# Ledger of designs, part 7: designed miniproteins, single chains, continued (3)

Each design is a single chain, and the fold is of that chain. pLDDT is the mean over its residues in the fold that is shown.

## One batch from the design tools (miniprotein)

Design m8226
Fold by ESMFold2-Fast:
Structure m8226 (fold): chain A 74 residues (1-74)
Amino acid sequence: AAPAEIDLSAPVEVRDPVDGAVRRVTREEYLARLIRAANTLMDAGYTPEEIAELLQTEGPDAVLRRAAAIEAAA
């Protein structure tokens, strides 16, 4: 059996990196942001294992912060 189906339309509270406000977005939008951030990390030389460890130890917000730092440094 597949894992329980995740409701991608369910609201998730995320911090907006532009104004710092906490906004409700769909899980689909949040997941898309995480995928984009992971791609930015991989383009910068991170391995999938390093990204997975970051997700497990510090959570998805750490992935987003690292991607933003890389973009700011470029």
Scores: mean pLDDT 70

Design m8227
Fold by ESMFold2-Fast:
Structure m8227 (fold): chain A 98 residues (1-98)
Amino acid sequence: MEAQKRADSLTRKGEEALEKGDYEKAVELYREAIAVDPTNPRAWTLLARAYLKLGKYEEALEWAQKAIDVALQNNAPVDVLREAFNALLEARYKLKQK
């Protein structure tokens, strides 16, 4: 419970950093959230999104794939799985445009 609350707090701070355009800070916060609670697929998906914002599409693809694996492992709701797939597809699309 304490770990989940801390991970949730770190994820929200990461989302605030993304909103402010501080993508490197968002990456740090999401990585810490994953270290605290690796079972929450949302933190993995948001890390992939932060890498997309940084233009690091190969890393975004890798983390989005891991987010899908975590979502499936933890029987995540369909909306969470869809968010992970959307990050994966966006990363693949960006890589094909180069």
Scores: mean pLDDT 84

Design m8228
Fold by ESMFold2-Fast:
Structure m8228 (fold): chain A 80 residues (1-80)
Amino acid sequence: MKLTLEQAARILEAIRASDLEGEELAELVRELLLELGVSEEDAKKIADFILDRNIPRSLLDSMTPEQLREFLNEALKLME
């Protein structure tokens, strides 16, 4: 399943409003994806990718909504 620009924009706003890193950041993204109608399996894949690759909040915070959408969709492909 591919994420929309609107889903990525909402996730980005939540990341920017938080100081969360590591497991807490991954869980924030997972919960938001579930609220936005993403499957539990796909939300877990993205959260696991963030944890596995040690993705810092600062990298995600620096992205545009379009860049975050591409990042999240690539995470889904790599975790298949």
Scores: mean pLDDT 82

Design m8229
Fold by ESMFold2-Fast:
Structure m8229 (fold): chain A 95 residues (1-95)
Amino acid sequence: MKEEAAELLRKALDLLYEAMNQSTDINEQVDLALLAMQVYIALKLVEKGEFEEAAQTARSIAERLEKLADTYSPEIAQKLREAADLVRKAAELLE
């Protein structure tokens, strides 16, 4: 379960990097970079065994990803929603 949660967070991180590379808007790239950093922090919390804090961080990230997806282009929005689903599933596995 914990190993699967880490794998889901890594997949979400990859999707955010893909979204950032596809975006031509500097403000979108900055927002995506910040979210990628937060996913990386959640992953590091999992590696440290801080599962409760990692789960709470992941839930917060998923909510923010869903909200930002509504304001982005369809291609970027789809990647953000996929990342949100992965991060949300990771949080569930950490409980």
Scores: mean pLDDT 84

Design m8230
Fold by ESMFold2-Fast:
Structure m8230 (fold): chain A 68 residues (1-68)
Amino acid sequence: SVVEEVRKMAEEAVEKSKGASKEEADKILAEFNKKVQEMLAKLTDEEEKKEIERISVETINRIGEILA
């Protein structure tokens, strides 16, 4: 499922951010956001889009907390 793939990418992004510099974390976030936007552009199901957006927001917040 696309949702499960996004969730896997989110966990990988969070793990890579642990011990990363701010510059490295910015690149990780940019790559993650690019992949999420590409997946959202191909989806038509509004419930799947909503869940992916929720995962994306949670992931960005978690990485932000790691960097704070």
Scores: mean pLDDT 82

Design m8231
Fold by ESMFold2-Fast:
Structure m8231 (fold): chain A 70 residues (1-70)
Amino acid sequence: SELEKLIKEIMESTGDEMIKKADELVEYLTKNPQLLPEAAKLLEDGVRTETNPAVRRILQALLAGARQRL
């Protein structure tokens, strides 16, 4: 799915590219708010499995944002 692809791209990126990919996910979810519950589950899984602290922090911020909109 596009949602899984966007989250995977965030987890496989670093620095400025990671921020750009995170912004792309936020725009996608703004256009597709019905996907927020699925995004929250995928982001929770990402936070649990991610070992890079910078990537994990971005995933945690995205998860908090998604939960606020649920």
Scores: mean pLDDT 83

Design m8232
Fold by ESMFold2-Fast:
Structure m8232 (fold): chain A 75 residues (1-75)
Amino acid sequence: GLEQAKQALELIKQGKYSEGVLTLQDLYDSGSISPEQLLPLVEEALEILEKNLPHSHPDVRQLREMRSQLKQQLA
């Protein structure tokens, strides 16, 4: 849950973008973490990816979609 999501963010901070994004996606899909706890971690991860990767990159698009879905779920 939350600890795995924090570990995924640390992977992203270390430049292991695809591994971190995949871990966040798995946690989102499994419901192992609340949307309220996952959203800020996804937003921080997306900020890091958007500074380092083009907007067309699959990992950026995947996190943007996840952020949109989390925001919709919390509205």
Scores: mean pLDDT 86

Design m8233
Fold by ESMFold2-Fast:
Structure m8233 (fold): chain A 60 residues (1-60)
Amino acid sequence: MVTLSATFGNVSTLIGAVLRLIGDFPEAEVSVEGNTVIVTLPDDPELVERARALLESFAE
């Protein structure tokens, strides 16, 4: 498994990002701790790359 994390500048953007990640990555386990989104994915390089790109895109 691969775990990715990203910290967001505001809670509204973080929550929006989490909901979009859950919708786009049904295979992922998404959790939130404070202002940090944690995404756990299978060891699929393509899936991991897509999730990483989304996290980077969403982070403020």
Scores: mean pLDDT 76

Design m8234
Fold by ESMFold2-Fast:
Structure m8234 (fold): chain A 79 residues (1-79)
Amino acid sequence: MKEKEAEELEKKADELMDQGVAADRQGNYPEAARLYKEASELYGKAAELTDDPQKRRELAIKSVAARVLAVGAEVNAWL
């Protein structure tokens, strides 16, 4: 059950990442930052639900990567 929940969260986060990239490419940096932050949070939650150490690490890396993209979008919004 928990592993399926983690998979669903990862899938939702992947969809939010796609939406964030689309917003970023359109120059909608505030929206991109919001979407990237939400994706980062969902990847983090998926990692917490994952008992496999390797998969947990992979999800944690995705969470950090999404957070870095969110910061970049926020910086672009200030320019």
Scores: mean pLDDT 87

Design m8235
Fold by ESMFold2-Fast:
Structure m8235 (fold): chain A 61 residues (1-61)
Amino acid sequence: MREKYEEFARLLREVEKLVEEGKLDEAIEKLEEALKRETDPSIIESLKLELERVKKLKEEA
């Protein structure tokens, strides 16, 4: 339970760093890989929202 939330928080931190560095494709790839492996509905919903946000940033760039 606690371990899953720590892994999720770490993933979000890595995604934010990639977005700040302009590596949007790498950020999207990490989120898509996490979605393929995740089984927790709440985390899946959060990952989908974050994936949409990063994809929108890439389209606006």
Scores: mean pLDDT 78

Design m8236
Fold by ESMFold2-Fast:
Structure m8236 (fold): chain A 55 residues (1-55)
Amino acid sequence: SPEAAALEREIALLRETIARTTDPAEREALERMVALLEHIRATGEVPEEYRDLDF
């Protein structure tokens, strides 16, 4: 689906950004975003703790 393709593209871009990031705190935040997006991609669900966050 277009949504699945968009998620995969976003994950790929975040991984590329992580590879270029030298700041540990920023890298950690980006890795958390990748983990969240991969969870959504795998389950089709946003974890309850993140439902009220803008993406």
Scores: mean pLDDT 75

Design m8237
Fold by ESMFold2-Fast:
Structure m8237 (fold): chain A 64 residues (1-64)
Amino acid sequence: SRERLLAEVEISLELMKGAVYLRAGKYDEAAKEFERAIKLAREHGLDDVARQAEEFYKLAKEKA
């Protein structure tokens, strides 16, 4: 659906922002972006994407 496609784009942007923040050592900002990606992925039943984002979130929190 259109709504799912827009959600997938938004999740991708959040994951990319999180990755950039991780690379820059901005762990709190990275965690916030991954948390948004997790929430949106779960709302749309994208379980695999949610799990990937959860792993990045955990890594960001461990480094913060």
Scores: mean pLDDT 86

Design m8238
Fold by ESMFold2-Fast:
Structure m8238 (fold): chain A 72 residues (1-72)
Amino acid sequence: DDELLERLSQILAEAVRKAGATPEAVDLAKKAVSAFANGNYEEARKYVEELGKLTGDKESVEEALRIIDEAK
């Protein structure tokens, strides 16, 4: 649980960094982590996919989605 949250946070932080840490990317990553921590996996998935569209980092999106699916 906490370990999956930490892994998700690290993957999303890396994706944000690769995107140049824009306010929009940071906001989406925070919302994804918050939704995941609250057990709202569908909402977390949507924010991860939106972040992926902004950053173009498909590998980080795939890893994050696998973590969300593992937590279900």
Scores: mean pLDDT 81

Design m8239
Fold by ESMFold2-Fast:
Structure m8239 (fold): chain A 63 residues (1-63)
Amino acid sequence: HMELDGPSLGEAIRRAAEEKGLTVEQLAKELGLSPEDVQAIIDGTRGLTGEQLAKLARVLGLE
């Protein structure tokens, strides 16, 4: 598949976090990332590793 799904993934993450009442800062703490990194992922300017994606899915209840 194409690697141009980054922005769509970021939007999905943002919505899921909002549905759970998590701020960017809280999501960053849950994932062990900086708020800056989380914002970049949501904005689609930074990708996720498989490990980071797995942690994110668990935090958002997508395991």
Scores: mean pLDDT 72

Design m8240
Fold by ESMFold2-Fast:
Structure m8240 (fold): chain A 75 residues (1-75)
Amino acid sequence: MELADKINKAVELARKAATEAGLSEKIIRAAEVIAGLLAMGFSEDDAVAAVKRLLGLSEEQAKLALDVVKEALAR
């Protein structure tokens, strides 16, 4: 229960931050996935690799999504 709540909160924060920043739907989706993976205890490198593979993102797009998530979760 606690882990699911943590994941849901991280995903919501990342989605809001990416949406407020005016990012594309593809990057917003990547930010949601990265936030969920980080909340589950995966590394930043694993999260970036996952969105590149699953969503077909470039390295630059994946890093942009990660940066947005890190800023949102550091608040």
Scores: mean pLDDT 83

Design m8241
Fold by ESMFold2-Fast:
Structure m8241 (fold): chain A 85 residues (1-85)
Amino acid sequence: MVEEARKAAEQAVETARGLTEQAVSLPDLAQAQEALDKLEKDAKGAAEYLKKIDKEVGEEFGKEVSRIIEEGRAAAEAKHAAAAA
């Protein structure tokens, strides 16, 4: 179970990276932020589920995905600021 949870967490992190990149690539900042908000909500649910299986795996997953989403938010804002200048 723990090994399966760790592999699931690793795959989910990679999926979160791809979805964050897609959200950042959206032409409208509000759409990008909405997509990132939805991803953050889904990630919190997944982290809670993983914590019930293995607390460390769930905590590591939650921290890594939160960091990816925060970086994505900053990238989306920077992209649109550059386009507006």
Scores: mean pLDDT 80

Design m8242
Fold by ESMFold2-Fast:
Structure m8242 (fold): chain A 67 residues (1-67)
Amino acid sequence: MSEVVRLAAIHDLMKHYGLSREEAEELLRLSEVLSDEELIKLLQEKYGLSEEEAREVVRMLRNANAA
């Protein structure tokens, strides 16, 4: 992915979901190896997101990785 798209995704995750930069960067890395279902479970269990928030974050991560 481009650095600009990666940085935008990190910024949005921090601003809208209260994640640290390190947590946002880790989620981007994990999204390359985990399924959507695994990411949703991780986001709910480790980061305290709702199912709706977790699904939105997964969409953001998939979009960033596609760019």
Scores: mean pLDDT 79

Design m8243
Fold by ESMFold2-Fast:
Structure m8243 (fold): chain A 73 residues (1-73)
Amino acid sequence: SMKLEEEIDIALALMWVGLGNILASQGKYEEAAEAYEKAAKMLEETAKKYGSEEAAKLAEEARKKAEEARKKA
C-alpha cells in the first residue's frame, strides 16, 4: 500500500526530529539543526511523492526547528 509506505517514510523522518530534540536539549544546537534539516528534507520529499498534507506540515515544523537551532548555535 502506498499509504503504508508514506506512513513509514513519515515515521523515519520523525525519528530525525526526535534526535534533533534530544541534541537541542543538550545544547548541541549545530547538530540539532542538521538533524532537523535532514527530517525536513525527508518530509518534503514524502509530501511531493504522496501529496501528503501531513508530511508538508511536519516539514514546515522541522524547518522552523532547524532555523531556531541555527540561531542558538
Scores: mean pLDDT 88

Design m8244
Fold by ESMFold2-Fast:
Structure m8244 (fold): chain A 61 residues (1-61)
Amino acid sequence: MKTRFQELYEKIKGKSDLEISRFLDEEYRYAKEHLSPEEVKRFEADLIAAKIYYLMDKEKE
């Protein structure tokens, strides 16, 4: 099974910075509407982690 972090990372991989920002904003909005407050906090951590890994991968080239 894939972690939430890995799923988010795969979805943002290869996207432009603008597309990533839009995608993450929409995912966060969805989480706030459908998840408990504790799940939203965990989701925010996963979003930050996925974005950090994406930026690190960008620095390779």
Scores: mean pLDDT 70

Design m8245
Fold by ESMFold2-Fast:
Structure m8245 (fold): chain A 69 residues (1-69)
Amino acid sequence: SENHERLLRLIGEILRIIGEIFDLELEIKKLEEDKSEENQKKIKELKEKIEELEKERKKLLEEMRSLPK
């Protein structure tokens, strides 16, 4: 079924985004060990990237739920 192939691709994209978010959160935790101004700037940039990835994940989840079965 075409819908199964689309579902699997969407699941794959969602899992990729989840992995990216967790990698970024690990980098943030590492940077938080040193409260330097440079690290604080990088943490802010990484948090903004996580917010955009969360928005993408939400859109893909909505698309997945909308697929005909």
Scores: mean pLDDT 84

Design m8246
Fold by ESMFold2-Fast:
Structure m8246 (fold): chain A 81 residues (1-81)
Amino acid sequence: LSEKILAEAEVAMYIIAGAVAKLIGEKALKAGNIEEAKKAYEEAVRYYREAARIAEEAGDKESAEIARELAEEAEKKLKEL
């Protein structure tokens, strides 16, 4: 039980961290700060990928797929900068 609860909590925390990083990146872009935006989107990609890894290892295929899609969106945005 504890391992599954920890995995669920970790996935949620990394998804939230990724969303916060993405928000920072969006605000940085609006302010014209491209370097800050790049760093923020790099953080978002990292957090979402870690969430996907933990979810996949825990057997949560749906959360893993959602996290991968979020990582791909953030990575695509990063490549446009």
Scores: mean pLDDT 86

Design m8247
Fold by ESMFold2-Fast:
Structure m8247 (fold): chain A 60 residues (1-60)
Amino acid sequence: DLVEELKKLGAGEPKEVTTTDPVSGRPITSFVVDLKDVGSQENIDKVNELLAELHRRRAA
């Protein structure tokens, strides 16, 4: 559902990116999307809300 809503807003499929925390050395996983096709600030705000929800579900 969240991925489908992101695609409808023009953001495409979220990518999982793993980076190393420079302070602790532990891996940090984040989800990122492309905003090139989203176009409007209102849609960008909705994309950010959906990404926050994905991050919350990953953390839970």
Scores: mean pLDDT 72

Design m8248
Fold by ESMFold2-Fast:
Structure m8248 (fold): chain A 85 residues (1-85)
Amino acid sequence: SGLEELKEELEEKFKKAKEEIERLLKEGKFEEAEKVVEEFEKWAKEKKEFLEKHVPPSEEKKELLEFIEKSIEELKKLLEEGKKK
């Protein structure tokens, strides 16, 4: 289904973004890590807007919206904690 495909894409994009941010933070590349967070947030928010405007209400939609919000929050926390070293 389209929602299952979007979930898989979101999970894959989140995993790659997290791994890249962790690598950049370890290298002291804070500005580059911030850009990865910003790019993920922009992409994820576009998917959120698509879901809100074009997909009927369902439990799967609600779970995807919550996943988007939590994934953005997690990457932002990772970035802020990494900067405090």
Scores: mean pLDDT 85

Design m8250
Fold by ESMFold2-Fast:
Structure m8250 (fold): chain A 77 residues (1-77)
Amino acid sequence: MDKEYEKGIEYSLQGGLAAAAGNYREAGDYFEKAGEHFKKAGDNESAKMMYRLAAEYYEKAGNLEKAEEARKKAEEL
């Protein structure tokens, strides 16, 4: 497996755990990192999904600026 793809999976799992714990800002940060790694691996579909999740959790955390940045990253893919 590509190291970047593996990192994408690792960060997406951490994002899910943070979200389940109600740590929405942390969840957004992890999903954003997952998206970056999936993008580097060439998996634009997974990257887009991760950036959308990051935006949702940043919005839940009240960080509208980060949510908008993440939505733009998803839209670029």
Scores: mean pLDDT 87

Design m8251
Fold by ESMFold2-Fast:
Structure m8251 (fold): chain A 60 residues (1-60)
Amino acid sequence: MEELLEILKELADLIIEDTGLSRDKETLEEINKQIEESAKEVEEEFGLENMKEFLERLKE
């Protein structure tokens, strides 16, 4: 959970940075809340390794 949550937050930060949405504190708080709420479901559906690969591709 902890490692997956960190990966998801880093992924969200990359997307927000690219789209310019990171300027609104309320939007950032909502995104973080959504990540925390969905982290367990994402872990069950995707798995930690798939999320790491997804993050790596986004950095390229």
Scores: mean pLDDT 66

Design m8252
Fold by ESMFold2-Fast:
Structure m8252 (fold): chain A 83 residues (1-83)
Amino acid sequence: KQKELVDELEEALKNAEKKGRVTVEDAIRIGQALKGLYENEVSLEDAKRAVEAFEKYKNAVDSLPRGLKKFAEEVYKKLKEKI
């Protein structure tokens, strides 16, 4: 289940990056994946993959709505501390 959250986050960020913008649908998908990763215990491997996705698709992360971007930064810090 946590692996599926990472896969969903990666796919949503990748799609936003390819388009050069974050749509409402992308924001919803990213927000749900972030919430799941924040609320649940994540394996070290899944945490590493999620951190790599944030770093690889930084432009998409930076393009998130203000509140969602702050939450993404919080999730990134939590996962990076686990690594």
Scores: mean pLDDT 83

Design m8253
Fold by ESMFold2-Fast:
Structure m8253 (fold): chain A 76 residues (1-76)
Amino acid sequence: SNIENLEKLAKEFEAAGALTAAGFAYHGLGDLLYQQGKYEEAIEKYEKAAELFEKAGDTKSAERARKNAEKVREEM
């Protein structure tokens, strides 16, 4: 599925040390899971994206990912 393919790609980017690419892939996974009503899984992916963006020095992308996770928590 699209989600399975993106998750595999995200893990491959992470293993390769491609932190920014991995961050964007996990953020996209969070968005797809949120659209499917899988709130807990969406939060997990957003939090992982934020961690990866912080390691990459991309503070703005990390902040956006955390804000999305908090917004999903408010909808649970």
Scores: mean pLDDT 88

Design m8254
Fold by ESMFold2-Fast:
Structure m8254 (fold): chain A 76 residues (1-76)
Amino acid sequence: MTEEEIEELKERIERLKEELEKLKKEAKELESSTSREGILRLIATKIRIIGLEFEIELLEKRIKEAEKKLKEEKEK
């Protein structure tokens, strides 16, 4: 993986974190909803939050592994 690809992944993580913040705010607003539609939207929003948190974690792990590999290649 190139240094340019790592930079792109870091930018993607920042965008995903912004989306996650927006979804968390939406979920908080939906928690006061007593309607069936509101409850279903809350569940869908929580599932999306979990998905984004998992994607961010995978990308952060991928960056860490790629940075370690690049450092090892430069020292050899």
Scores: mean pLDDT 79

Design m8255
Fold by ESMFold2-Fast:
Structure m8255 (fold): chain A 68 residues (1-68)
Amino acid sequence: SEAQEHLNKGKELFKEGKIDEAIKHYERALELDPRNREALVNYIKALHEKGRFDEARRVAARLAELAA
């Protein structure tokens, strides 16, 4: 799927240290599949790496709703 392709590209970019580019791909994956748990988890990690803690907390709240 297109969502899975963006998630995989985001994970690759994150491993390369290209965190801003990884975030863009995670955002695209979540636009296509908003309930993708793996994309939400990786997006939270990338936001933390960039010090974007308020956004990370908001995304973590979305993830928690999916687990409830």
Scores: mean pLDDT 89

Design m8256
Fold by ESMFold2-Fast:
Structure m8256 (fold): chain A 59 residues (1-59)
Amino acid sequence: KELLEKALKLVNEGILAYLEGDLEKAKELFDKAIELFSKVDEKLAKLVKGMQKHMLSLK
């Protein structure tokens, strides 16, 4: 539960950083979220990986 909440916070911060144009920070935050999700929910980890790949590939 705690890891899931922490991972969700990191995803929200990553999205915010991406919208602010800080791609480096967004990537780092998504990477941390993926690491936490992989410990509790592999499906959510894959979804976040997909989002990160798509968002970063648009630049």
Scores: mean pLDDT 77

Design m8257
Fold by ESMFold2-Fast:
Parts: structure tokens; C-alpha cells; sequence
Structure m8257 (fold): chain A 58 residues (1-58)
């Protein structure tokens, strides 16, 4: 399941609790567009590569 993998990958990243919660909440609601948007926003703000998280949910 891509959602479970994305959540595990996300837990290992040095993101804020708010950023992780926003992405996880969107994933649990199956709002993949919102999850991708939040992940891209966090990636830009923190300068982190979240491509593996994005690939897991596609």
C-alpha cells in the first residue's frame, strides 16, 4: 500500500510535526492532490527531496 509506505518515509524526514500531520491527514482522507501539494510545499520550505514520498502515493 503506497499510503503506508509514504507515511513511513515521512516519519524518517526532519519535517515539522505540522507539515507531517498535514500530509498524513490528506493521505488518510485519500486526497492525493492535497497530499502532493503539501509535500511539495514542505520540500521547498525545508530544502528536502520528497520524491520517494510522492512516488509512493502515485
Amino acid sequence: DGIAKAIELLSKLPLSEEQKKAIVSALKNKDFDKAIEEAKKASKEEGLDLSEVLEAIK
Scores: mean pLDDT 78

Design m8258
Fold by ESMFold2-Fast:
Structure m8258 (fold): chain A 55 residues (1-55)
Amino acid sequence: SILDEIQELALELGRMLSDEEKEKLSKELEDMINNGSSLEELKEFLEKKLAELKS
């Protein structure tokens, strides 16, 4: 499911990020949810962040 994909992306990012970076990411995700972002948009955001870290 898309929720499982989001969870997997969040866990992978969590292995690469510091505690401060995780806090910033969590805030960005909460802001997106509060602004009415879809699960697909959350997944896209996380995929983009992961790609940037791997570059």
Scores: mean pLDDT 82

Design m8259
Fold by ESMFold2-Fast:
Structure m8259 (fold): chain A 68 residues (1-68)
Amino acid sequence: SEVEEAVERELDFQVELLRMQGKTALAEQLEKRRDEILKKAEELVRQGYSPLVAATAALNLEIVKLLG
């Protein structure tokens, strides 16, 4: 699906950026949350958000959750 493809692309990009910044533990935790991010993005699409906006928002929410 478009939302699954958007989540995979955005997550892989963010994980690569985190690894390049030396934030390996955060990158690993974020990768482990792939299914939760996808589930949240699918919920946001049902609320009327586009797949890209939903994927980006779901990813950012999970990062915030992992940091605090």
Scores: mean pLDDT 87

Design m8260
Fold by ESMFold2-Fast:
Structure m8260 (fold): chain A 62 residues (1-62)
Amino acid sequence: LIEEAKKLIEEGKYEEAIKLLEKAIKEDPNNVEAYLNLAKAYAKLGKVEKAEEYLLKAIDVL
């Protein structure tokens, strides 16, 4: 899931990457890498507030 989502981000398919990352978090809520990549994907879409929310969640699960 994470590796596939990273490839989608590199391809500019941010919405598809977000779906995979949300699934990864549902399977493992402590997956820091999933939160970081969600923040990246939302930032690329210009959704700054969502990007900040996921960055804070990444810190919370550390």
Scores: mean pLDDT 81

Design m8261
Fold by ESMFold2-Fast:
Structure m8261 (fold): chain A 74 residues (1-74)
Amino acid sequence: ADELIKKGEEYKSLGKNEEAARKYAEAGEEYFKQGKYDEALEYYRKAEELTSDLELQIEIAVNELKVAVAKVLP
């Protein structure tokens, strides 16, 4: 996850917002797989703020819903 975050920050610094958004979404997915739901939501939100790609926005929204369900269903 840390390497994906670093690469996302580098892309953002270069003005490559779509590439940065994809890296943040990938970091969110890695945190979700680790059971780190709050960190997953943080990086999904960062990806959502940077992307204008509807397909990626839908994927992020679905994954955010999965996190919310996982947090309330033991």
Scores: mean pLDDT 81

Design m8262
Fold by ESMFold2-Fast:
Structure m8262 (fold): chain A 69 residues (1-69)
Amino acid sequence: IDEILEKEAEAFRKQGEELAEEAVEAARKGDFRKATSLATAAQLLYAAAGDHEKAKEAAKRVEEAMKEA
């Protein structure tokens, strides 16, 4: 039972990481609307996976990238 839930959490973490990277890239390009939507999606995926620390880190990375752009 926990193995199935862990595999689903792992998939959510992977999707969250991909979206977080896309959000940072969008922020660097000055596409703040895309960066914000991708960052929100990444945070929701990390939270669904139970990884609140990575969700916070992703939010900070995107926010810093937007401030530097």
Scores: mean pLDDT 79

Design m8263
Fold by ESMFold2-Fast:
Structure m8263 (fold): chain A 58 residues (1-58)
Amino acid sequence: GEANRLLQEIAERGGGEPVEYSQEEALHAAEAALDTGELVGDKETVELAKKAIEAAKK
């Protein structure tokens, strides 16, 4: 789904391994990505994580 696509983009951007999540796991992963992006000041990761959260809530 769209949430997994956005989470894959975040993972690839950060040099991490892409993982496919269930809808509930994708929401938690997106919230964690938002927290991490805000902590390190990565505005692009923050915006991608916000979009992933919205996609996971659908």
Scores: mean pLDDT 78

Design m8264
Fold by ESMFold2-Fast:
Structure m8264 (fold): chain A 98 residues (1-98)
Amino acid sequence: AAAEAEALWKEGEEYLKKAKEAAKKGDAEKAREYAEKAIEAYAQAGGLADSPELFRRAAEKLEELAREIEPVDPEFAKELREAARQFRELAREVEARL
């Protein structure tokens, strides 16, 4: 449902904001926790909406977060870039079905 996808997308945005705030404070553990929750919310939103655009937007947001997290957790920044790559692949799979 569109409303459910929108709610999950907003949940992802709030977790992304919390992840960025934690990274700014140097709290790598909290940044990772919130980033993982954002990834889950974005994946569910994109899947429910069957939206390649939402998966691409999620990838862009994770690439941005990776740049902000890299100074405090470079290993996790690499994981975020890999998650972004996976979201871009999901976008292509959804687009191929449309």
Scores: mean pLDDT 87

